# Designed miniproteins, single chains, continued (5), part 73

Each design is a single chain, and the fold is of that chain. pLDDT is the mean over its residues in the fold that is shown.

## One batch from the design tools (miniprotein)

Design m18530
Fold by ESMFold2-Fast:
Structure m18530 (fold): chain A 63 residues (1-63)
Amino acid sequence: SLDALFDRLVEALNADDAAATAEVLRALGDLTGDPRLYELADEVEAGRLTPAEAAARVGEILA
């Protein structure tokens, strides 16, 4: 569910884990069908966005 993925995103942020954050973002992309979530996952994995920056973007996309 969306709520379960948000809980996992918060967990990944608290761990400062870019790989875990990217994995959750891809799962959110699969659930929502929004390609911007896959783009965020790629940016986090490449080190161009921090987990915290990506989470802020997720909030904007899913608002």
Scores: mean pLDDT 83

Design m18531
Fold by ESMFold2-Fast:
Structure m18531 (fold): chain A 87 residues (1-87)
Amino acid sequence: SSMQQRLQQLQNQRNLQISQNGDIIVQNTLNLANSGSITQDQLLQGVQAAIQMGRALGVIGDRMEGMSRGSQKVAQLLRAYRSSRQS
């Protein structure tokens, strides 16, 4: 039905926007960690953005790929944060 197709298009657009916004937040959080100026609250925001990005990618594409991408970004953020705190 045309209504079902319209709803699917809107859901895909929302999830694409969520994934793009999440990627921007993750990249900004990584930049803060690399500069050594990151706070725990900023790290938490980046981690939440990575999880939401992975979930959104899973909705518009493959669930396992989305989960993998999200978890990889979380791991990257945690590694960068640890490095920023080690001297």
Scores: mean pLDDT 84

Design m18532
Fold by ESMFold2-Fast:
Structure m18532 (fold): chain A 91 residues (1-91)
Amino acid sequence: KLEAAYLAGEAMGAALVARSKLLGRDPAAEVERLIAEARALLPTLSPEEQALAEAAIEGLRRGYEETRDLSAEEALARARELYARALELLA
């Protein structure tokens, strides 16, 4: 479950880069905002949910860092690959 949460986070980070670039924007501020909002919710979650959320947050950061210099099309392809891998872990 932690691996699936991390991969889902990576896919979200890559998808956010793709979307922001398609809109002609830098994704950096949006990534920072989403991480801050997610972390603000952590104290309201159970310990198991907190572990999953932390894995997803770290994945999101990693997905952004790994795709930030890619084209929108390349970042979208990476996001699709990561989503497929996350879904396989849940099947």
Scores: mean pLDDT 81

Design m18533
Fold by ESMFold2-Fast:
Structure m18533 (fold): chain A 109 residues (1-109)
Amino acid sequence: MIEKSIEELENLIGALQKIIDDLRANPNDEDVRKRAIEGLEVQRNILLQLKEEAEKKGWEEVAKLLEEAIKEIEKAIEALKNGDVESAIKHLEEARKLLQEALELLKKL
């Protein structure tokens, strides 16, 4: 189960980086922004499930980092809905950092 959570986090971090790269390359593209919002909503739902599993396992520090990452993703979604791509990228970079910290802790368990 730890191995599955590690793989899911690695995949989410990779997917998040692709969204960031696409937004940076195409900051004025409405279709790119729409796809980013859709992808982030899917990622948020997966992270909510991972957070619940971390809480059930007593991985309190991992659960906290996942909760903070979810909040940053939610802020990014709202920024994108308002056309604020620059703010969205900043929130997504913070979310990615928090997910990397969660991944490092999970690998030590």
Scores: mean pLDDT 88

Design m18534
Fold by ESMFold2-Fast:
Structure m18534 (fold): chain A 76 residues (1-76)
Amino acid sequence: SREELIKELKEVVARLQKLAAEILKTEKDPEKLQKVYDILAETDRQLQEAADREDWAKALEIAKKALKEIEEIKKS
């Protein structure tokens, strides 16, 4: 349902925000920091476009992709 998609989206976005905040607080490599900022900015833009279309399935896909990209930066 739409409510279930929005709930999962909020949970994924919360995880993304928490992980990004942890990286931004502890990471000292300026190239990795710039990549995190770039991913967050592009993700915000894409999420707004998906929300404007009420495409919650696409919004969830976008948020999950961003979370995976930030997790990969943390591992490197």
Scores: mean pLDDT 88

Design m18535
Fold by ESMFold2-Fast:
Structure m18535 (fold): chain A 107 residues (1-107)
Amino acid sequence: RPTIEERVEALLAKIREAIENKDVESAKKYVDDLVAFVSTQILLAINEAKKKGDYKLAKELEKLREEFNREAGEIVKALENKDWDSAREYFRRAEGIVRRIVELLKS
């Protein structure tokens, strides 16, 4: 079974390829898949952090979740406008955020 990191990297690669191929439909689908997967994993991690009294980790994960959702939303808007330069920039930012989330989930 793929790790969280392996699944995230596979989805990031699919989004990157769809943007490169200017495939709006596939890019939007893979962004939605990434958001659904990451949102599930981060919510579980926030709940576990709170159960353990690790409110500092819970707050950091909540902040990263908000930042990731914002950048993902901007990718979708750029894709709908066929603004490939903006889609690439917001995707690059989302990659950084999601990799940071994965790093915290591995700890």
Scores: mean pLDDT 89

Design m18536
Fold by ESMFold2-Fast:
Structure m18536 (fold): chain A 61 residues (1-61)
Amino acid sequence: GSALAEIEALLAELERAVRAGDLARAQELGKRAVSLASTISEELKEQVTKRLKEIYVRGVS
């Protein structure tokens, strides 16, 4: 759905922010993605939170 597409766009922008070293922007984008996921389901919120951790780990690779 459109909400899932918005979350994907936020996570893609977050990954770019992490690669650029803009951790403040990455934090704000992450909060927005988690907040949006929370309005859909708790399971999606957990999935987004796990993906955020993966992006931070991969952002330096």
Scores: mean pLDDT 81

Design m18537
Fold by ESMFold2-Fast:
Structure m18537 (fold): chain A 72 residues (1-72)
Amino acid sequence: EKERKKALEESKKRLTETGRQLDLSDKTVNAAIKTLDSIYKLNPKITAEEIKELADFMIASLRRAHAEAQAA
């Protein structure tokens, strides 16, 4: 339980840092964080590794979307 909570907190921090690096709106960053929180609350069996993998996927998706938006 403690490891899962730490993974969640660190993942939220990584999402916030990514938002700052990509100059994303607070609304976009907060939506991503709330999504991660909701998944954690609804899935009591989710592992710390699964939380980190989900956060990595979200970060990669945000970086890709930002790159595509700048190309347009």
Scores: mean pLDDT 79

Design m18538
Fold by ESMFold2-Fast:
Structure m18538 (fold): chain A 73 residues (1-73)
Amino acid sequence: SMEELRKKGEEGVRLLGLGIGYAVQATIDPSNRDKYTALLKEYNDKGEDGAKLFAQLVGKEWKEQQLKKELEE
């Protein structure tokens, strides 16, 4: 449902934010790159797909907005 996708999207955004944070930290502090890479791999190994969940939420909302616009035209 829309409500379920929204909740999953919120979790997806949180996970995406963590991934970006770790990537930025690896860029700012190259001496700890291996440590940050290991953390990113751990999230991937756990099957966390924040980007996919976010894309699913955005795609569904975009599709519904397009249908609404076509009905209003």
Scores: mean pLDDT 60

Design m18539
Fold by ESMFold2-Fast:
Structure m18539 (fold): chain A 92 residues (1-92)
Amino acid sequence: EEEELERLERLIKAQVDEIMGKRSLTPEEQAELARFENRILKGEGIELYKKAVERVKENSTPLEKKIIDEMEKLLPKYIEHVKKNLSKFVDF
């Protein structure tokens, strides 16, 4: 959804700033990020996440783009890990 896309863009920017040492995530931002991560783990938010990443990259510095690229490389490994362990999870 568009509202979730805008919030995810803000969270990605905040996470990049945290990695760069500019700020720390607030408890509210951490909770929102965890919610979006949970959607990605369910396979529903992958396209939304990719769209948010593309929009953030359009207005990012070369260094910020490198950070985002590394974050994207880590996401598929995390999704694969969850998929392999789905038999150990009970979804309600």
Scores: mean pLDDT 69

Design m18540
Fold by ESMFold2-Fast:
Structure m18540 (fold): chain A 72 residues (1-72)
Amino acid sequence: SKEELRELLKKAKEALKNNDIDEAKKLVDEADRLLARAVAAGELSPREALEFGSEIGVLRMHITVMEQERKK
């Protein structure tokens, strides 16, 4: 579960690097759902959950900025 989270976030960062906004958004949404399930299952410490959540938040901010720039 933790490894799958790390892989999803790594792929999302690579998608953003390649300006693939739609793929990055999909991967971040998958990571967010996986994070919620891992937290509910007690698989993550509070600190680990905060760290993953923070990274997802930063990626979502980048996606939002890129989507706004794509529109005009």
Scores: mean pLDDT 82

Design m18541
Fold by ESMFold2-Fast:
Structure m18541 (fold): chain A 70 residues (1-70)
Amino acid sequence: MSKEEIAVLQIQAGVLILVAETALSMGRPDEARRAAEGAIEILNQVKEAGGEVDETFLERAREVLERARA
């Protein structure tokens, strides 16, 4: 995976975390969970490719998953 591809994935993960947090705030836990799961999947892809993973993004995504479980 190229450095540019890793950067795009990092941006996509960040966007999904914002979507997940917004969905959770709007009382849409199913949408929040799907977005958070997608973000974690992308962050794992970055990690496997040897890219830097923002620990804060991973923490935020996991927080959404826990809160969405109800």
Scores: mean pLDDT 82

Design m18542
Fold by ESMFold2-Fast:
Structure m18542 (fold): chain A 78 residues (1-78)
Amino acid sequence: MKEEAEQKLKDMIAGKKKVTREEFREILKGLSENGDGGLDDETIKRLAQLLGLPPSSTLTKEFLDALRKLIEEYVEEE
């Protein structure tokens, strides 16, 4: 469910709570239209909006850097 995944991502950002890698993976799967966890154009645009980045239909270095920072800040890594 795309809406559920988007809400979980927003809650994570707004609440500053850590999520597990598996929970983050499920968020990405939910944002993907076909649920395979891929970063399609629509998913990339939505992630860019939520991260405050310029919308893009492709993976840019800036988008990947912001995603890495999001993972470091909000996802349990170690």
Scores: mean pLDDT 62

Design m18543
Fold by ESMFold2-Fast:
Structure m18543 (fold): chain A 58 residues (1-58)
Amino acid sequence: SMGEEALASFEALLAEQPRAPLLVLLPRVRGIGPEEAARLDKLGLHSREAVRAWLREY
């Protein structure tokens, strides 16, 4: 599913840049653009765990 591809993309980005802020990584996740990344930040997805949970349902 799209959520599985997005989650795999996110995990790959975290492995390459484990110290990068989420706002830097989220626009690079497959299926998520800069506008959607900013929207997710406003919704309170400020942790890796919160992003993972959201992407599983995406």
Scores: mean pLDDT 78

Design m18544
Fold by ESMFold2-Fast:
Structure m18544 (fold): chain A 76 residues (1-76)
Amino acid sequence: SDEELIEEGKKYLEEGKKYFKEGKYELAYEKFNEAIKKYEEVVKNSKNEELKKKALELEIEASVEHLKLAVEKVLK
């Protein structure tokens, strides 16, 4: 279901944040990408406008975390 995809995305996002805090940047990157993929499935396939909006908002959050990770790699 769309709700299950959103929940899976949230689990990946939290795993990504955990790896990021641990300095495991490659694992964090993979988890953020998996979260984005789950949210994109809802955005593309859902018939429910509220769930699409929620997935878009969560995708933005995951993308911000992904950008923070990229900045940390540049700063070393």
Scores: mean pLDDT 84

Design m18545
Fold by ESMFold2-Fast:
Structure m18545 (fold): chain A 96 residues (1-96)
Amino acid sequence: SKEVIKLMEEVYKEVKEIAKKYKPKTYIESFIVTVSLSSIYFALETLKRNPNLSEEKLNELMKEVVISLEDLAEVFKKEGRFDLAKKLEKLKKKVE
């Protein structure tokens, strides 16, 4: 659980920095970025408050993080930022 929290803190920090480097061109894409960041933040806070979560609940939270990272990667691919999308795909592999 402690190592999972450390990993999620790293993921959240990296995703936040990636998001700062590029602003979406449409309101829908901006909404996806905001929702994805909020989902990752919520997962991290849930893990911090519940370090002894059941394996099933932990897997559910990790799946939500994976979906958020995938959604962000698609936004950056659509905007031609393949460099940022690739970084998000690497983070996704770490939490899978």
Scores: mean pLDDT 80

Design m18546
Fold by ESMFold2-Fast:
Structure m18546 (fold): chain A 87 residues (1-87)
Amino acid sequence: AEELFKEIEEIIKKLPELSEEEALEAIDRMKELLRQLVEMGVPLSEINKLLGKLDEALKELPKEKRNKALRKLLEQASEIVEYYKKK
């Protein structure tokens, strides 16, 4: 789990430097990593901490790009939570 957390944190740190296309791809990658963490039984509280760090990083993006990326992330995070509940 530690390694997956590190990868997500690395993506978050690079997010402000990415193009819009790269940022959307990074969010898709984060969705996959978050899903793996949920499957491993990592508490939602730990996942929420990562989402908090991501929200802070998104604030560094241009407003238009930030809003699109944030919306996509929130939708994907909701899907992961629903997947977790069905288990």
Scores: mean pLDDT 66

Design m18547
Fold by ESMFold2-Fast:
Structure m18547 (fold): chain A 88 residues (1-88)
Amino acid sequence: SLSQELIEKTTPLAEEALAAEAAGDKEKALALLQEIGYLYGYAAGKLYGEEAVKTLKEKGIQSEDDPEVAKKLEEAALKGAEEALAEQ
């Protein structure tokens, strides 16, 4: 399933992001979170098609309190969703 594939792909990235944050490597942690965002966006694009891109553009990333980080995560997720649509 897409949910299982997403978990299998994002779990090691999330663990590495936590390790990077613990080491004070904020740049590496953000890059890993952007990769996770891309994978989530790609999965959403596969599941919901054009509605995934529309929702991301209208609402952004609601779970992030830092607007600069939220913007970077939104850009990564949009890239994933748009690439999933291009493969259809």
Scores: mean pLDDT 78

Design m18548
Fold by ESMFold2-Fast:
Structure m18548 (fold): chain A 82 residues (1-82)
Amino acid sequence: GTSLFIRLDGADADAIVEALRAAGVEITAELEHGDVLLLGLRETLSAEQLRAILEAAGFRVVSLREEELPTGRRFYVHVAAA
């Protein structure tokens, strides 16, 4: 599994969720609070896969930090509108 902590910088949370689903990613948890979107994903994504999905959907990935966990990966991502 993958956990995403996404800082939204003018980016639409719903559009990010749609982009992940369109790429075949299953969303297991979703929480939005202010400019932060927290997502649980069933799949364990690489940083390259996550960046490719977001950039293909027209988002700018300003920063991406990865942590390896025993149960999968956690990413801290700063996403801006293109």
Scores: mean pLDDT 86

Design m18549
Fold by ESMFold2-Fast:
Structure m18549 (fold): chain A 82 residues (1-82)
Amino acid sequence: MTKEQLEAIIEELRKNREKLEKLSPDEIFDYVRELLVKHGIPEELADKFVEALKKAGYTTVDEIIEALERLLKGEPLEDIFS
């Protein structure tokens, strides 16, 4: 993901945070996957990213936003998904 793609994704999640908080974890992950693809991330990479979030125990929109912000700041994927 480029920095610009990641910033756009984070901004859209923040704008929709209130409505996303009302969704189940699976619905949030479906939304995030669609959002990644919408912003030019290949489907295979979007699927792997969402799978990594699930495996790491992220379940809320706030946790997902925090994970993406850590990526934006250059934190290693291994540290984010541990």
Scores: mean pLDDT 81

Design m18550
Fold by ESMFold2-Fast:
Parts: structure tokens; C-alpha cells; sequence
Structure m18550 (fold): chain A 55 residues (1-55)
């Protein structure tokens, strides 16, 4: 996931606590769905990159 996508997610008011929970669980599908509510261009690969980057 690019820094621009991460910044857009932050600025659009995505529930960061819910995002952190999904990242910790490794739930790619749930994280993709959550992120797509605010950034429709987000892909499952972007969600995987965010999960990998959180370690």
C-alpha cells in the first residue's frame, strides 16, 4: 500500500480502532471492505500490504 492511500484513509475518518483490529486479525477481506467505504480504489493487495507493514 502506498503512503498516499494510507494518508487518504486517515483523512477520510476511517475508524482507526476497527482498522487496527482487522489488521491485527489479518482479515484481508474485512480490511478491504472497510477501506473501500472511504477509498473505493483500495484492493485486497493494498490491504495485505497494510497488514504486512504493521508488524
Amino acid sequence: MSSAVRAAVHETGVDEAEMARLVAAGDVEGLTALLRRTVPSVTAEDARALIAGSR
Scores: mean pLDDT 70

Design m18551
Fold by ESMFold2-Fast:
Structure m18551 (fold): chain A 105 residues (1-105)
Amino acid sequence: SYLDRLRAAFDAVIAEIEAMEVITPEQLRALLDRLAGIVFGIIQALGLEYNNPELADKTIDEVGQLFLEALRRMEAARSKEEIIAVMREMGQQILALLQQTIAQA
């Protein structure tokens, strides 16, 4: 399912962050860019399946705003634990948004 793919993507990135001894801003941005690409791909696939590209585009815009806000919060974070907490919160917000999008599709 799209929700299972989303959960797996977030779990994988969180595991990578947990394995890092030091997280540079460049590494953090690269991880988020990769994760955003995966999430946007899931939403695009959903839009194709339900023949609803306008709903997919709207969902991508909303998810993009969540990523931008999460990046700001993570760049301000003082610990790896704070970064992981922001990642988990964003993951839950995107999961809820995707569930609503599927219900509307």
Scores: mean pLDDT 86

Design m18552
Fold by ESMFold2-Fast:
Structure m18552 (fold): chain A 95 residues (1-95)
Amino acid sequence: SKEKRAFLVGTLNTLNQVLDGQSSLEKLSPENREALENLQQALVQLAKEDPRFADLDPNDIKAISKKAFEMIQAGDEDFIDKLYNAYEKVKAQNQ
């Protein structure tokens, strides 16, 4: 959905800015920080299971996040749904 894509693009952009040292977790609202932490966890889990990430170091969160952002920007709807579902699952486990 357009709403899923907008959420993932916004949260991944913020994650990439934090990982690049252009922002910090302390500047985020508690809700945005929680969303970012849950998305990062979902992304790491998904990268271990998805063969499209097999060329990346599973501990290189910055490389994984960048690749996920590029796939979403390219309009990979199947990946958008997969990542959003992983995010919702992680969010439920952490509440």
Scores: mean pLDDT 84

Design m18553
Fold by ESMFold2-Fast:
Structure m18553 (fold): chain A 61 residues (1-61)
Amino acid sequence: EELKKEIEERAKRAADFSDANWDKTIEYLKQQGREDELKILEAIRNGDGDKAREIVLKGLS
């Protein structure tokens, strides 16, 4: 049914938008030369919370 397909397409767009936000943030940080923030986000995206925490703690030193 067209209505059900439309609802499913909206759900896909929401998921794609979420992924696009991660990619846009990473690309923005690369352009700004913010390597520490970039590494933190990449570690979080990869599920490596320990690595992300390590980078943050080093940045506070």
Scores: mean pLDDT 66

Design m18554
Fold by ESMFold2-Fast:
Structure m18554 (fold): chain A 87 residues (1-87)
Amino acid sequence: MEEGERLLEKAKELLKQGKGVEAGHLGAEATRLFGEAGDAKGAAEAYKVGVEGGKLAMEQGDITRGTGAILRAIGEAIEGGVLKEAS
């Protein structure tokens, strides 16, 4: 749990610094850790940061790594039960 919170805060800081790829991957990793711990709220917040980091990377021209970070965050959120197929 503590490790997930630490990674999420670091991801938020990297996002503020404009480091989208790094923020996206740390957000995805935090999503996995919160999911494994059963913390749905933490996982949802980490997932949002992971997606925002990937979007920022794509906006900066790093489409491949940005897309990868988004897909990783989605995968971790699904495995953790945070995301349900809606429609």
Scores: mean pLDDT 81

Design m18555
Fold by ESMFold2-Fast:
Structure m18555 (fold): chain A 75 residues (1-75)
Amino acid sequence: SIEEKILEYIEKGDNAKVAEILSKVKDTEVLRKIAEKLGFPKEIIDNLTTPQLKAVIVSKDIELAKKIVENKKNK
């Protein structure tokens, strides 16, 4: 699956290939499953948009993901 291929490249540390494949992914559910397997909290994952999920998956930056969600809570 596309999910398994992305996770394989993440494990190899090939960030360029991860970004390339992620650019083609339109299914938010696939991105959420990848983020969950990378250790992102479910509450953070559920509050990220598709482009934001792609950014945090490439960076593997949980702190960035938290800041994005916090920024969304500012009304």
Scores: mean pLDDT 78

Design m18556
Fold by ESMFold2-Fast:
Structure m18556 (fold): chain A 77 residues (1-77)
Amino acid sequence: MEVEKAVEEAEEEARRLAREAGLSEEQQETLGKEAGELVRYYTEVDGLKPEEAKEKAIEEIRRALETIERVMEGLRR
């Protein structure tokens, strides 16, 4: 898999996850960009294969969404 394809797939998956979590369009774009940057970082700095970098980036996005949900729940109460 090429790095650019892994970036595109990670950005799309991150936006989808953010949308499913009920985040705004602006937040969806921000998480998408973050996922793409993580893929580039893991491939360029850590030397991971694009496929592995994509999986790791999406795992980080899932953890970020869990953290956001916890913070938002605390603010509602």
Scores: mean pLDDT 80

Design m18557
Fold by ESMFold2-Fast:
Structure m18557 (fold): chain A 92 residues (1-92)
Amino acid sequence: MSREERGRELLRAVEVGRGQLEQLKKYLESKEKISEEEYKHLTEALRQFEEDVRKLREEAERLEAREVLPPLEELLEEIRELKKLLEEISKK
């Protein structure tokens, strides 16, 4: 029960994170250029988000919550894609 409860919390965290990344992606896709300050802020935010997702993956592996692992890997891939998009926009 405790493992199942934590597994559900992890899935919920993934769903919330995915929604946040989708919103950021749409925002960036609507931009032709971003400021240097915004670039620094978003790059740091994505770095922290990636660290948080990796920690959730480590916990999911310890709990053997296999249902959470594929969504977490997808989230990491989306973060990498957004980092590339940020770099492209920062170069104009």
Scores: mean pLDDT 80

Design m18558
Fold by ESMFold2-Fast:
Structure m18558 (fold): chain A 58 residues (1-58)
Amino acid sequence: GLARIAAAVAAAVAEDPELVRRLMQRDMGLSPEEAERFLADPEAAARLAAEVRAQQLA
């Protein structure tokens, strides 16, 4: 669920924010500005991940 994904994102950011920032840019195609916004809001990052997954399944 969304809460589990948000918790995982928050944990990853706490361990290595540079790695998470790079992964968002490389794997999700986010701009540096977008990556910074999602690092500040794990719920928004989780929502984005859920939307991308839903689109891939459709």
Scores: mean pLDDT 69

Design m18559
Fold by ESMFold2-Fast:
Structure m18559 (fold): chain A 73 residues (1-73)
Amino acid sequence: DPIEALVDSLPGTPEQKEKLRELLERIVKETDVPLSQVLAAARARPKTPEGLVRLGIPEEMAKEFVELLKSLE
């Protein structure tokens, strides 16, 4: 599972990782953004939602994505 492999490679608590996994799965299911681009965006650790919105991720999901990534320590 590419999403599981990515999330397991990131720092953070199991709870934070589960929320990130759920969000990545929702993005893939609800948008036309390819899985490979979603995974690349997560690895890039964006600090603003603008880049994610340009990829085709809705603004609300892009904001949630950035906030979850910022919460990882």
Scores: mean pLDDT 79

Design m18560
Fold by ESMFold2-Fast:
Structure m18560 (fold): chain A 95 residues (1-95)
Amino acid sequence: MKKEIEVSEGTAQVRVPAGTVTLTPRVIVGSGRKPASEETIKEAEELALKRAQEKVGTYTLSSEGWVDVHGVIVRVRGNEEEEATALAYTAATVS
């Protein structure tokens, strides 16, 4: 099936305090002006999560330092108005 898929990725460095830092994937999904089909929404969400999952892990820092956080935007179009956009990112949790 021909679907138009656009992927945009970026990495940012975030300063975190000492402790255990866990990077976990998070995702937010929305539709464009015309509600996207459930299949199109699911495809955008799954692709974005798959890309974000490549950047997960647990790190232990003895002092304040920098960690990489990864963002992925996936846009899937079923037609000119039917669009799903998924934003996946790595969330840093400090313990």
Scores: mean pLDDT 67

Design m18561
Fold by ESMFold2-Fast:
Structure m18561 (fold): chain A 69 residues (1-69)
Amino acid sequence: SALERAALEAARRGDAEALRRALEELIKVDPQRAAHTAERAGVLAAIHGHEESLAVAREAAQRAKELLK
């Protein structure tokens, strides 16, 4: 989806705020997809050395997983 693509692109470039917005919207429409996308975004942020984006991705993944319980 466009939100998944936006989140992964934001994670790759280290745009923590764009990443947070994309993941928050994705959580509203599809928490399961948001959890997977946040985990993928976290990996991309880590590979590129974007610590703030990594933290945002981890928080979003946790939030999405809590909604699925």
Scores: mean pLDDT 87

Design m18562
Fold by ESMFold2-Fast:
Structure m18562 (fold): chain A 59 residues (1-59)
Amino acid sequence: STVDTLVALFETLTDEAAKLDFLSRVGPRYAEALRERLAGKISEAVLEEALARVRQRPL
């Protein structure tokens, strides 16, 4: 699925700034699904920051 592909791509990233940028670019449709799948893999604060950036960007 698209979400599975996005998770796999995210897991190739080693830099926290790159992870934040990636999450901010996936758009709101996939952001919530990624949040649920990544909740155990990165800090909650990093996920919330990325989702805030997505919510402030136009589609």
Scores: mean pLDDT 67

Design m18563
Fold by ESMFold2-Fast:
Structure m18563 (fold): chain A 77 residues (1-77)
Amino acid sequence: MSLEQRKALVEAVAAALRAMGYDAVADAVLARGEADPNISVEELDRFTLNELRRAGADAAALAAAGRAIGQAIKEVL
């Protein structure tokens, strides 16, 4: 995956999180992607889910976020 595709993926994930009301998590995802431009899809997904858990997301919110992240990945790749 190219650096441009990784950047687009990070931005797409952050946009999906903002649409769900998780602005602070979206900001953390953008900062993580900026700090690690070579971040893998798996690492980004794990980081995002961990940040959502830290923010108090329940099982339904985590499931919704997982679907949105999966859709964002499919649309970028």
Scores: mean pLDDT 79

Design m18564
Fold by ESMFold2-Fast:
Structure m18564 (fold): chain A 100 residues (1-100)
Amino acid sequence: DIVGQALQLIDEGRYEEAAELIMNMTPEQLRQLAEELRKRGLDNLADTLENLALALERQEQAKELLRQRGDQQALQQFEQRLADVRPAVVEGLAEALRNL
């Protein structure tokens, strides 16, 4: 259970590992984790994860549109931009976790 693993890492103060695991979650898993965090009174973090889930859904929709157009160069450029920003998103999430 990836949601349970993320909660355990957060409880142990292993925020960098928690952030990396969270970044590998599906939108559905992110929403499940957000619900568990709301039960703990961590509403701001839950909002952050819900926004991340929405961002991932929008990114997949954009990639699918590019695939349907057959624009391989635009798809590769979009995927490269996402890869380039990923470390900053992971660090931002780890910082949000440390500031609980």
Scores: mean pLDDT 88

